# Designs tried in a protein design run: designed miniproteins, single chains, continued (3). Part 26

Each design is a single chain, and the fold is of that chain. pLDDT is the mean over its residues in the fold that is shown.

## One batch from the design tools (miniprotein)

Design m8870
Fold by ESMFold2-Fast:
Formats: sequence, C-alpha cells, structure tokens
Structure m8870 (fold): chain A 68 residues (1-68)
Amino acid sequence: MKTYLVTVDAATYDKTVADLKEQAKNRGGEIKEEDQATNQVKVVVPEKDSDAFTQALKAKPGVKVAEQ
C-alpha cells in the first residue's frame, strides 16, 4: 500500500472528498484520515494502482497530491 496526502480546495472539499472515497474504494484502497481544518485527506491505495490513482487526482482542479 502507498499512502498519499491529498490537499483539496476548501470550496469543493465535500464533493472532492466523496469522489476520493469512491475512487480509493474502487482500487482496493481507503481513506485513513480526514482533516477539514487543513482541507487534507490521507488516502491509502495498492502500489500497483498508485500511478493511475495519482494521475486521476491531479486532473481535478484544486487538488494537490503528495506521497507520504
């Protein structure tokens, strides 16, 4: 598993977090932590799917992804 820290635009936080949960679950991953104060979400996904997952996230406006 790879862990990613995803920073989301505050204006779209709820919608983006809901989409992140769905995408992570579909790849056998999960949301570990949600921090609304910093607009950050800690996501875990299988290593084999990590590249496709991060590319999909980076395509979203206002989303920043960092490997932890």
Scores: mean pLDDT 78

Design m8871
Fold by ESMFold2-Fast:
Structure m8871 (fold): chain A 66 residues (1-66)
Amino acid sequence: MELAEKVYEIGKEHAPEAAEKAKEALLKGDYQTGARWAAEAASLSSGEVAKKIGEAAGEAVKQIGG
């Protein structure tokens, strides 16, 4: 839950559609799809915003198990 909200709050200003899709996927427990959309939101952003979204995407990937 917290990861989904974090991705949405950070991403919604620069990539609202990708951030919404990432949040919805993470709330459903689909960490793979959530990580992909979070990465897309990061790629559409720059600087510290991209870094923070990338970190959240990394957390989602860890939930998949690696």
Scores: mean pLDDT 71

Design m8872
Fold by ESMFold2-Fast:
Structure m8872 (fold): chain A 65 residues (1-65)
Amino acid sequence: SGLSPEEARELAEKAGLSEEEKEAVVLAAQHGYVAAVNALVRRTGLSVGEAMERMARAAEKANAA
């Protein structure tokens, strides 16, 4: 299991992520990675691959903070 939603939010805030990226990181912690990717695709119209890359960048920034 990954980070708690609260831990994910704190790391995203420390990393200076955008509100969209913070929401994605929190969704991944709450509902898992696949649910977060699907939510991004629905909200943004990105391809699955593009949403996955955005998630990966957000997670890297959050973990580096």
Scores: mean pLDDT 73

Design m8873
Fold by ESMFold2-Fast:
Structure m8873 (fold): chain A 100 residues (1-100)
Amino acid sequence: SIDPDSFMTPEELSRIEKLKESLSKLFPHLSEEDIGFMAIMLSLLSKDPNASEEIKKIIEKLENGEKVSKEEVIKVLKEIASKVGPGVKEEIEKIIEKLK
């Protein structure tokens, strides 16, 4: 639903691809669409000055291919859901249910 090429630098696109790779390894049962949506949301949250340092560190670990738990990813998604409008929140909550 979001075209990253319309908004993002080559460096940001590279970060999203790394996030997609890490998320696909952690959640192999999710669709490419769900993985892509998660990667974009995580990339956006990493730039939010109001995001906690703990959350930013989890996103950095995923970008670097470091070990992250499913519970840590769910925690990040819950924080995103608390900061977005109701339509995006519903989509994130549906993804969280697929991760359990």
Scores: mean pLDDT 78

Design m8874
Fold by ESMFold2-Fast:
Structure m8874 (fold): chain A 74 residues (1-74)
Amino acid sequence: TPEELKEGIETVIALVQKAIETSKDPQMVELFREFLAELKEILKEIDENPEKSLERAKELMAELQRRLKEIIEK
C-alpha cells in the first residue's frame, strides 16, 4: 500500500541519515546526501503517482540497500 511504501522509504531515510552522521569519508557522505534528496522527492510524489513512485523507489532502495550492506559488512 502507499502507507507501507512511505514507511519503507522513511526507514531507509533514517538509515541514510545515520550513515551520513557516522561516515568519515567525504565522498561517501556526498553520495548518501544525494540518495537522501532522491528519497525525499519520491516520498512527496507517492500520493500523486503511486505506481511510478513505487518503480522509482524500488530501484533506488534496492541499489542503496546493496551499497549500505556492502559498507556495513566490511
Scores: mean pLDDT 75

Design m8875
Fold by ESMFold2-Fast:
Structure m8875 (fold): chain A 108 residues (1-108)
Amino acid sequence: SALRDALVQAAGDAAREVLTEAGVPEEQIEAVVQAVKDLVQAILDEDEDAQTVAFIDLAKALGVMNILLSDEEKQAYLDLVAAVRAGDVAGVRAATRAFIRGLLEAKK
C-alpha cells in the first residue's frame, strides 16, 4: 500500500541521512539502509522471525555483534515500532534517526 511504502521509505531515508552525517562509507550506508527497510517491513508484517533476521543484518552492516543491549537502544527501537504501527511517517523518520544514532554510539 502507499502508506506502507511511505513508512519503509521514511525509515530508509532517515537512516541514510544519519549515516551520511556520521561520515559512514557509501557501501556500508546501502547495507544499513536495506536492513532498516527490512526491519520496518517485518514490523508491518508482525513477523518476529523477520525482525530478528533484520537485526542480525543491521548488526553486521554496522560492524557490531550485538544490538539492543542498553535500555536507551531498546527504547529507541520501541519508539520506532510504535511509529510504524501508528502509520506515522514523521514519527518513523524521527525514531529511525534516534535508533541509528544510538547504534552508531554503541559501536564506539
Scores: mean pLDDT 84

Design m8876
Fold by ESMFold2-Fast:
Structure m8876 (fold): chain A 60 residues (1-60)
Amino acid sequence: SLTQEYVNQMMRLIGDTTDQILAARRAGASDAEIAAIVQQSKDQAKALQDAYNQKLAQQA
């Protein structure tokens, strides 16, 4: 289902973001650089939500 696809995409984004933050911290990233990673993840989450809503609307 579209809902299951969306949930799977969001779970993957959370995992990928966590791994990216851990890798960045190991590389000596600043708090500002970590904040940028978090903001990019939020932007990607919004894009996934918007795409999911668009696909739902196309089925109406």
Scores: mean pLDDT 87

Design m8877
Fold by ESMFold2-Fast:
Structure m8877 (fold): chain A 118 residues (1-118)
Amino acid sequence: MKADKKKIKELAKELGLELSDEEIEYGIKTINEKIEDYKNGRLEFGGDMIKLIEFITTGDESILDELTNADITLRDYILNVLEPILGKEKAEKFIELLKDPKTRVDAAALFEVLLKKQ
């Protein structure tokens, strides 16, 4: 499971985001480190991120409906991060990209970039 810089650039462009190579590489490094830490039992991040990484690693869509530490679902947590940046329509499209096995890890890397901008 490894994020692809070219796919992330294509997804960012579709979402109307202009990102530097450095920002994309940060997203790739961050998501790869979190996935590795999760697989090795090194949980150095908060419960909301643990649920996100579990979803990305397993592909179990039911995790999107589980409550986070913010007392909202993981889906609503992701939408609350994305809607101020992308708007409602593109934020919902982003959830579909996270559900798709072909784009899941690439969308997760992009999410890490957008989290850092907040």
Scores: mean pLDDT 80

Design m8878
Fold by ESMFold2-Fast:
Structure m8878 (fold): chain A 60 residues (1-60)
Amino acid sequence: DVSNRLAGLLGTDPDQDFVNALLTGAGIDLDEPIGDNQRNRIIQSISNNPATRRYSDFLS
């Protein structure tokens, strides 16, 4: 489940506040179900920021 994978990744990240701020800035709500469109936006947002780029590998 993509939603569970994303929640697990973000929940174990020591930089969670920074990642959450980035995802919120992209207009992504982590409290809602994560579909393909939200997944793609999360990946794009993470990939565009060098500090969070490493997390995109776990979503593939």
Scores: mean pLDDT 56

Design m8879
Fold by ESMFold2-Fast:
Structure m8879 (fold): chain A 90 residues (1-90)
Amino acid sequence: SESEKKIEELEKLGYKVIRKKVESPEEAVELYLEIKKEHPDEPVAIVAPEEMIEEIREELKKANIPAPVYTFEEAKKGVVKEAILLYLEY
């Protein structure tokens, strides 16, 4: 699938990719916290469809969580410093 190819590209760049399906932007906050609980000392970024980015950022702001959120295109360009990517899709 297209998502499998995108994940392979990110992994080839050295990222550890954790793929999760979401039904709403609010679930991104819960999933991010779960990943941080498992990886407390490792920097984690969220990669999401462009359509979800603004809403995910708003939910993170409401929760007072300083998590960076990027598109796949930004992550692919190497602008993401975090070694672990929470890859979100519908």
Scores: mean pLDDT 83

Design m8880
Fold by ESMFold2-Fast:
Structure m8880 (fold): chain A 80 residues (1-80)
Amino acid sequence: MTAREVAERAAERGGLPADVITSRDAAEEITELFGVDRGVALTVVMMEARRHGLPADVATSEAVEDAVRRLAELGLAELS
């Protein structure tokens, strides 16, 4: 599964436009797909949202993709 596919699934979960994803929906999708602790997933998503200049409760597709890549670098998510 690619980082982009994770972002698309998170957007679908929230039922919002594809460019608007909640940090909660992104964290829940990451936890469900990779078994990452929900608190760790949420923290990484919120940190990447902040890096992108977004509110902590909202992420873009790009911020979610960066969060998933960060978790993969830490050995907490497996990307294909």
Scores: mean pLDDT 77

Design m8881
Fold by ESMFold2-Fast:
Structure m8881 (fold): chain A 80 residues (1-80)
Amino acid sequence: DELLASLSREERAEVWREAIAEYLREQGASEAEIQAFLTLSVSQQLQWLYRLLDYDEEAFNAALDRIWEIAAELVRERAA
């Protein structure tokens, strides 16, 4: 995605945090669970998600696609 590719590493991390929190809310996670998850580093968050999906690469990629779709919408709202 051209829009996401233009973001700095720091901006991508911020947008990732907002998007993953929204994704977890869509999945029915509690606010306490989301807050605990967000204390993890991005690497730890990705490892957690991959393990939660039983190391299913297809399911993991689908989850990442959804998270970055949410992230792209958040960036578009911010730019408007």
Scores: mean pLDDT 75

Design m8882
Fold by ESMFold2-Fast:
Structure m8882 (fold): chain A 84 residues (1-84)
Amino acid sequence: MKELLDLVREYRAAGLSSATAAVLAAIDYALKQGYSLELANKIGEETFKALYEYTGGSTEAMDALSAEEAAKIALEAMERVIKE
């Protein structure tokens, strides 16, 4: 969790939205964990889908997410992809 949260914070500090930061952080974190690029991309896609569903498709609500909420959603999406 800490490393994923730190990545989300880094991407947000670079000027990216919470949703974009979470997707990129999830991909980077998956690659650091030793997963393939294909699986990391699938984790990123599932992370965006999870953020979209969590916020009811609202870009405003996605931008309003805290780094902590975005990181939690990304971690849960990653766990779902790994279990498949």
Scores: mean pLDDT 82

Design m8883
Fold by ESMFold2-Fast:
Structure m8883 (fold): chain A 85 residues (1-85)
Amino acid sequence: DTVRVKATVTTAGGGTSTSSVGTVKIGETAYAGVDTAAPVAVGQTVTVTLTNVDTGATATFTGVVAAAASAHQATVSFDASGVPA
């Protein structure tokens, strides 16, 4: 019911940031902390690609910036129902 993943967040400007390894629950709302190359704001829609670190499988989600400590540091929420196992 949980998988180990890395999250890569892509902003509308094409900038990418990859998180450290974390765990997500399949079918739940998940959160990723990211440093972004392009500035982000709370409520902004971003693309999140999760890589299962055990299998190498990937899945892509639409995420929303839930909190931002700065323009380049954000917490992104997304629906983890499609997470690769």
Scores: mean pLDDT 66

Design m8884
Fold by ESMFold2-Fast:
Structure m8884 (fold): chain A 85 residues (1-85)
Amino acid sequence: MEERFRQLVLSVTELLRENADSMSLEELRALLEGIVDTFQSYGVPEELVERIREVLEEELAKLEAGEISKEEFVELVEERMLELV
């Protein structure tokens, strides 16, 4: 389970790296909802999906407030999600 989760995190953060720079904050929020749905569809436990949602919402709030860049957002999200297992 840990290796599968790690590969999922790396896949979704690569998607974020490729797309975030060209996206508005509204488009990015929609992509993050799609990422949460992806973790659920792969059978990640609901408790862990809730933690992922919290990480994404917290870091997105910092990005929307101008406290971090999109590049920093992706790096922080990857780091924090990898710490969940």
Scores: mean pLDDT 83

Design m8885
Fold by ESMFold2-Fast:
Structure m8885 (fold): chain A 83 residues (1-83)
Amino acid sequence: KENEKKIEELKAEKEKFIAEGQALVDRYQSLADEYEKLAKESKDPEIRKKYETLANRYRAMALAAQGEAKKKSEELDKEIEKL
């Protein structure tokens, strides 16, 4: 019964972390999509390049956030499996 409580606590921590991480990823993806759209609509090559650079930065930030969320999720899964 003690192990059951620890499993529930770890599952709750995992759910909270996934939800918070997903919200951050969604925000960076939304910003990247916005700048990609602005780049495609831009007729000036210099302005297009600036928006492409911003889109790429937010894409990289989203990928980094996804990577961190995945690592933490896997760590919590391993701890649950040990119980």
Scores: mean pLDDT 82

Design m8886
Fold by ESMFold2-Fast:
Structure m8886 (fold): chain A 62 residues (1-62)
Amino acid sequence: MKKAQDEISKLSLEALNKVRELRERAKAGTPEQQDAARREMLEVTIEAAKKMVEILKKYKES
């Protein structure tokens, strides 16, 4: 249980940092890169939320 909390904390931080980097690249990129970055930002956010729930389950094989 305690390790699951640490993993969730790290996951949240990584997701936030990834979104920030994607936003910076989008600002400097072409319209095509901006579209790709926005898609990836959504994907990172959704996957992070799903993984937070799954970490609680998978940590105990459930």
Scores: mean pLDDT 75

Design m8887
Fold by ESMFold2-Fast:
Structure m8887 (fold): chain A 81 residues (1-81)
Amino acid sequence: SMTEKLKEEIRERLIAKGKEAGDEEAGKEKAEELIREIEELAKQLEVPAELLLRGLIEGEGSLSEEQLELLKEREEKLLAE
């Protein structure tokens, strides 16, 4: 499915960052946490998770500027730990 493909792209990106830092498992954990936060946000905004996942990956889409800012805030908060 498209949702699964988008989730795999997020996993690949965060695993690659984890490998560069010498901790692939931390990259996997961060990817799963980010995916969960995106799914929760999608439920709160009453939009398909696929829409938010695509917006994060492509940086552009049918998302509003406000929705993109919320998505980036969730990502930054998770990565700042």
Scores: mean pLDDT 74

Design m8888
Fold by ESMFold2-Fast:
Structure m8888 (fold): chain A 87 residues (1-87)
Amino acid sequence: SLKDQVVELAEELKELLSELPLSEEERRRIDEIIQQLKNATTDEELLAAVEELKKVVEEALRRETDPAIIERIVELGKKLQELVDKI
């Protein structure tokens, strides 16, 4: 399902972001967002959780200076947006 594909990409983003110097609070927030994605039963709930994930990604990108990591995050974010546009 589209939801399962969104969750898979969110898990991949979480794994990539684990290479960044994130705080314990930020890691917990990512885990909560992924759980919200898994528990979403409506398109509205799914989109709301994705928007929160995008905010975390944007905050991480603002701090990241490695071009290779930035490129990987951007690519995964594009794939996430393509899936969301199908919802």
Scores: mean pLDDT 76

Design m8889
Fold by ESMFold2-Fast:
Structure m8889 (fold): chain A 89 residues (1-89)
Amino acid sequence: MEERKKAIEKVEETLRKLAEDYRSQGKEQAAQAIEDLLKATREAVEKYDHPEILELLREAAKSVEEGNYRETLTIAGAIVAVAKKLEKE
């Protein structure tokens, strides 16, 4: 529980900072897409207490520690995709 909360908070803070950086560059559409992804990822993690989502969340948090923000975005998208799959079950 606590580990999952720390991981999602780390991913969210990173995505929020990335969105702010894009917005400061005048890339409003890219910033909005990242903010939408952030919201969808949080909702997926909170709604589905699923092992696959938890594992992806750990990988995303690790990518943040490594400074690999492209990977963080990719894994956040994967979390949302898994949540959509679970919604159809």
Scores: mean pLDDT 81

Design m8890
Fold by ESMFold2-Fast:
Structure m8890 (fold): chain A 74 residues (1-74)
Amino acid sequence: MGSGGDIERALRAGDLEAAARGARLAAQNSVKNAIGEGAKKTSEHGAAVAEEIARAAEAGDLERALALHQQDSA
């Protein structure tokens, strides 16, 4: 549900509200699946990036949300 593909699909459709929801769900799922210190640190980074995408989408900044998604995917 809260996958990068869901976020990308919403952003491409111009649905900033759906993109924000997807990004926030991805952040929550990343934290839930973190077991152990190394996995937690990687998950915290992923969650932080997802929250940044959600904030950009909530602000109506489609270009910034897309740029953040592309940077995380590289």
Scores: mean pLDDT 67

Design m8891
Fold by ESMFold2-Fast:
Structure m8891 (fold): chain A 130 residues (1-130)
Amino acid sequence: SKMEELAERLFRRMVEQARAYIAEHQPDGLMSWSQFEQFLMEMFIPLDEEEAEELRELFKELAPDGRLDLEQVEKLLEKVVELLLEKGISSEEIEALTRMTLEEGRKAIEEGLSPEEVFEIIKEKARKES
């Protein structure tokens, strides 16, 4: 289905950006929970407090020492996609997220943009490229 294709694209985008984040911030290749939360924030992933708590519980199971390798990060990102689909994310919103990068997310945060404003910018860029 279209949603299955978008979910797979989002997963691949998040893995790509997580690799870049780890390479930039962690010479040991490991990520803490605080860094994973920061990563999700910079990617504008729309999780509520209940969804964030489910991810935190999975993090505790995967990393009792508080540090994740990339394979464990990928398992958390699979759970992120699952939670977004369960909450009824729109195909338009998930498509916008497939185009998100850490660079664009960081610029948006520095400019004080809301998630709604960021998604409108991404949609407009997509329209100009099509």
Scores: mean pLDDT 81

Design m8892
Fold by ESMFold2-Fast:
Structure m8892 (fold): chain A 94 residues (1-94)
Amino acid sequence: MPSIQQPEIIHGEEGRMVRVESRFSGAEPSDIRWRVIRDGESSEISPGGPPTEFILGVRVEGDIIYLYIRNARHGDIVEDEILSSGERRRSIIE
């Protein structure tokens, strides 16, 4: 079964770039989507996609995925989804 391992709480400094590390198995990077939710607004990215308002980019290194969040805020929600399986993981920045 495809799976994602992601921490429930990510510690980051307000107003700084935050790097979120997730591990995945049984899924191709193209099958994974990331969303950052801030103040009711959502920003979505896939690997190799252009930067968005809340997300600078995604980098894949082996089984580790790095998501780079722009000017992180405490209370930001990071959601990962494997599209083929529907598996989701959420984290909050504190």
Scores: mean pLDDT 77

Design m8893
Fold by ESMFold2-Fast:
Parts: sequence; C-alpha cells; structure tokens
Structure m8893 (fold): chain A 83 residues (1-83)
Amino acid sequence: SMRDTIAQFYALSVISHAYVLLKIAQKFKAPQSLIDEVQNLLKQAEQVYKSLKDDPDKLLEEMDKLTEQINKVESQIQAYIQE
C-alpha cells in the first residue's frame, strides 16, 4: 500500500542516516566506542526494516526510537569533531 511504501522509505532514510554517520565517524577517527555504537544502531535499523517492512505502524514507531538514539550519538560525534 501507499502507507507501506512511505514507512519503508522512512526506514531506508533512517538506515542511510546511520550509514552516513558511521562513515563520518570513521573519516574523522572518532573514538572506537562511538563508532561501535553507530555500527550497532545501523544493524538494529536494518534488522527492524527486514522484520517490520510489512507492518508500517510498528516500523514507524521503532524507527522513531532509533532516530532518537542516532541523533544522540550524532551530537556526541559532532562535539568530538568540533573540538
């Protein structure tokens, strides 16, 4: 359905955000703990997408939670890079 497509697109955008953040963290040699945290969030986002791709409401809810965690780690990486 259109709702499924929109939820899947949103999920892929969250996965892309985590992937780009991982590449930035690696490029700027962020602490390994932050790189590991981003890698773990990326794997979680991919797993949620695979398991919930046909359940748009749950997919959106779980991706919102992951987005909050990704934004927190992004802030930590940005603070590290700006030092």
Scores: mean pLDDT 89

Design m8894
Fold by ESMFold2-Fast:
Structure m8894 (fold): chain A 75 residues (1-75)
Amino acid sequence: SKEKEIEALKKMIERLEKLRDKNPVAAETSILRVEERLARIKGDPEAAARHRSRYEELLQKVDELEKKIEELKKN
């Protein structure tokens, strides 16, 4: 059932929000992926695209920060 899948994804987001204090990056990336899936199921391609873009932006920022940290460790 579409409604049951929507409800399960909403509950997943609530659980991931509770984990944000322990691992904010992993929580946010997971939530954005679930929100993209939820938007696609609801037939909202604009919302799905926004969540996807936010996810990709976050991954790029994490990669950039990791590279900067590695450079600092070398010097």
Scores: mean pLDDT 84

Design m8895
Fold by ESMFold2-Fast:
Structure m8895 (fold): chain A 76 residues (1-76)
Amino acid sequence: AKVLGETSIGPLPTRTESQLEEYVEKEIKKYLEEGDHKLAERIENMFNSLKSKYDPTTLYMLLDQMLILEEEVKKK
């Protein structure tokens, strides 16, 4: 079930698998609604390919950085 969670800003160095999955699904949905099917697919593929190689916190950071770079390219 998806809920509006409390923002836990405390000493939380590690993202949970569930938090990462929620983030990925939200971003995929956002880009699909914007018509950017290629970026949505890229997020899904990157998540699925790297999920077994990286911890959730590291993968979250990698996905976030990739999205920042893609948004910078779009603003150009």
Scores: mean pLDDT 72

Design m8896
Fold by ESMFold2-Fast:
Structure m8896 (fold): chain A 62 residues (1-62)
Amino acid sequence: DTEDLLKEALSAFKQGITLAKQGKKDEALNQLQVGSQLVLKAGVANDLIVSLADEALTILSE
């Protein structure tokens, strides 16, 4: 189900951002990768997913 995939992706992105803010970059990157794969499987993205991905990239940028 596309909605279930997107909900799981949103959860993964939120967890990844939380881990990134805690300085757990490897764990954060893993969660962001999981979220990205789920979005690809869903075949669609929404504004919230794009916003969360942008926030994650900003935090992980070194």
Scores: mean pLDDT 77

Design m8897
Fold by ESMFold2-Fast:
Structure m8897 (fold): chain A 81 residues (1-81)
Amino acid sequence: MGLQYFLQQRYDDAVRQFSQDMQTSTGDDRASNLTVRAYSLYQLGQYQQAIQYAQQSIDQSTNPVIIAGAQDVIDRSQQQL
């Protein structure tokens, strides 16, 4: 459900839904949700929170695609601060 809101550019709804999804997710699924949540927060201008969730995604994943996505969110958010 969170991904659907993200694709529709409904970033507030996506952040809320991904928060719920994280209660039941583990491993790479959780890390992926953290990355999308971080990107949604970046789109909302919540740069410090975007960095925080992206860092949590990196800490919880060994998947290089997920890590690269999270790192991109961190880099973009830091440029806006």
Scores: mean pLDDT 71

Design m8898
Fold by ESMFold2-Fast:
Structure m8898 (fold): chain A 64 residues (1-64)
Amino acid sequence: MEWDLEHLGKLLAALDTDGSGFLSVAELRDRWGVPQALLDRADVDGDGRVTLEELQALLAPSRP
């Protein structure tokens, strides 16, 4: 699966649904097929978890 901003937007929309806070890197990789390179960038805190805010940062990295 080719992951780009369109695919990240789709994933972010799904996770932006009420009741979602974060997913583990392994879950995003195995369930959604997110490339490791994107997961490494999304997991900015290095905790092995990706939050909606970290995924949003991938789509709009200019925001502090």
Scores: mean pLDDT 63

Design m8899
Fold by ESMFold2-Fast:
Structure m8899 (fold): chain A 92 residues (1-92)
Amino acid sequence: ELEELRKKFLAMIKYIIDKYGENSEKVKKLLSLFDTDGDGKITEEEIDAVFENLSKLPNAKKVLEIGLETLKKEFNIDENDPLYQKYLKEYK
């Protein structure tokens, strides 16, 4: 269940970066939440660290579900988009 949410979260972040590019204002704000070493580059390890920290919170599942719904609305993500589905399949 948390693993499913993690896969969706990682896939959605990659989809956003690929679709909108790192230079988009919305993407830059999103990436700033994950750029833990301040080098301007986002790695899967940095995203995993944020997810791990969120998973330690009370109601982590609900927090992640709200986060996914917010990202979907803010970036107009279609869950049926082939690019999103491609990234989702990469996180088995």
Scores: mean pLDDT 70

Design m8900
Fold by ESMFold2-Fast:
Structure m8900 (fold): chain A 97 residues (1-97)
Amino acid sequence: SDQQIQQFSDQYNIPVSSFRQTIQTMHQSYQQFGNDWIQIMRSIGDVTDYVLYSGIYFMYNHSPVHNDHLDNAVSYLNQGNYGQAAVYFYQSMRYMS
């Protein structure tokens, strides 16, 4: 929902426009765990990217539901539908445990 997207953006101070690069990178890393994961970690340079790091880690080590949400997020992002992309990305984050 818009409320969940706003909460996520406010909590981590990450604009929806920034999710394009982040979600695509997360999706690629999840499919090619190993070298891609290391490369993602190297691209993270500060605490602002904490969400990316945690998201990839938990999605890889947890339920396929995280993958489905991430795949949907990437699909919508590639279509320019940032609202739906953010919803699925946020839902992916919520299912980490």
Scores: mean pLDDT 50

Design m8901
Fold by ESMFold2-Fast:
Structure m8901 (fold): chain A 82 residues (1-82)
Amino acid sequence: MEEVVRTVRTRAADAVEAVRALLDELVAQGLITPEEAEAAVAAAEAAIREALESGLLAPDDELEITIRVVDGRLAAIEIRPA
């Protein structure tokens, strides 16, 4: 079972951009499909936007984003406080 893990620390305001950049890199490396990456970015954008708009998350909060790919499929995107 081939597992690839990518982790980045970023501010909440930059989280969607960081997710997009990591997923675009994984697509360029042939590790996931562009279609899967687009769906994942859209989901992350919606979740982060809602958290910021509700006040659950501040734009300057530090987050750790971990993206896990297993056997050529996106297995998880984990977003947690850094």
Scores: mean pLDDT 80

Design m8902
Fold by ESMFold2-Fast:
Formats: C-alpha cells, structure tokens, sequence
Structure m8902 (fold): chain A 80 residues (1-80)
C-alpha cells in the first residue's frame, strides 16, 4: 500500500512537471490522490479526481487527455 501510494505520488509529480504545473497545483493533486486512496476509491475514481483537479486549475483539454491516458496506464500497471 505505501509503495503504491508513493509510486502514484511520484507519477503525479512527474506528470505535473511535464505539463508545467506549479508546485502548489502538483501538491493539491497528490493530496487528492492520497485522500481518494485512503477512502478506498477505485483506480477509475482516483483518475477522475486527478482530471477534475487539473480542469479546475485551467489545464488545456489536450493536456487533460495526455494526463488521463498516462494516469490510466500507470494505475493499471500498479493493479496488474
């Protein structure tokens, strides 16, 4: 569990840096992921929380689609 959360945090941080997001936005994304994971939300629900947060921070539709695909692949890799 801890290693899965840490890997997801590292992925979200790397994705945020690649998209040029502020440290504040990246930290907000990581916090949303941690809360969703602790609440027992599914990988799909966690993905949707991240995408919703990106939209709230004004990320473009093109970057949202890139983020969605990257996160979907990473979450699937963590679950097998």
Amino acid sequence: MEKEIERLENLVRALGEQLGLSDETIDALIEKVREAFKEGKSPEEILEEVIRTLKEHGVSDEDIEFAREALRLALKALEE
Scores: mean pLDDT 75

Design m8903
Fold by ESMFold2-Fast:
Parts: C-alpha cells; structure tokens; sequence
Structure m8903 (fold): chain A 78 residues (1-78)
C-alpha cells in the first residue's frame, strides 16, 4: 500500500468514528470522554491532512480539512 492510500484509509476510519459520536450527541449530551475522543480524532485528522498535503495529495487534504472543520464546530457547540 502506498503512504497516500494508507493515510486515506486511516482518515476514513477516523471520520466514521467522529460521525458516530456526533450522531449520538445529537440525541443527547455527550460525556467528557466522548468530547475528549473527538478532540483526539480532530488532532489525528489534522496530522493526516498535513502529511497528505506534503505528499501532494491536495484534494484529499482539503476534504479531510473540511471534516475537521465540521468536527471542531460540533465540539465548540457541545
């Protein structure tokens, strides 16, 4: 597997995990543990986006940054 494909796969898994936590949060209040997990996921996605951008995968990096923006908004409003 190329490094780009490996990072893309990892970003996909992280984004799905974030989406599940957000869906749970929309039905009720998230725990502090859930919010901390979301912050960890955001940090990892930002790392992946920076590495993809360095590797020239600019479109993938941009898509991941958009996901990060959505997750950050949710955390700030929670």
Amino acid sequence: MSRVLELEAEAGVVMVEGAVIILLGKKGKLTEEDLERLRELVERLEEIARELERLGAHELAASIREAVRALRRFIEEA
Scores: mean pLDDT 81

Design m8904
Fold by ESMFold2-Fast:
Structure m8904 (fold): chain A 75 residues (1-75)
Amino acid sequence: PEIYIDSSVPKDLAEEERKVMEEVAALLAAGDKAAAIQKILEAAKELQKKYPDLLSEEDLKEAEAQAAKWLAAAA
């Protein structure tokens, strides 16, 4: 089970993830699924730029494709 972040991972990563999840939860509570999905996608792009060893270009591409499908379904 992946319940712990390896000590080699930047400490700030866990806080950035928590902040993004809080913002996503707030948008979902407001009923704005499209904004929530876009927020996740923006966070993934920033994560890839800051920590390319943790989120590869291929992972980002897959996330963008999935987000586009979810946005289409939310419309």
Scores: mean pLDDT 71

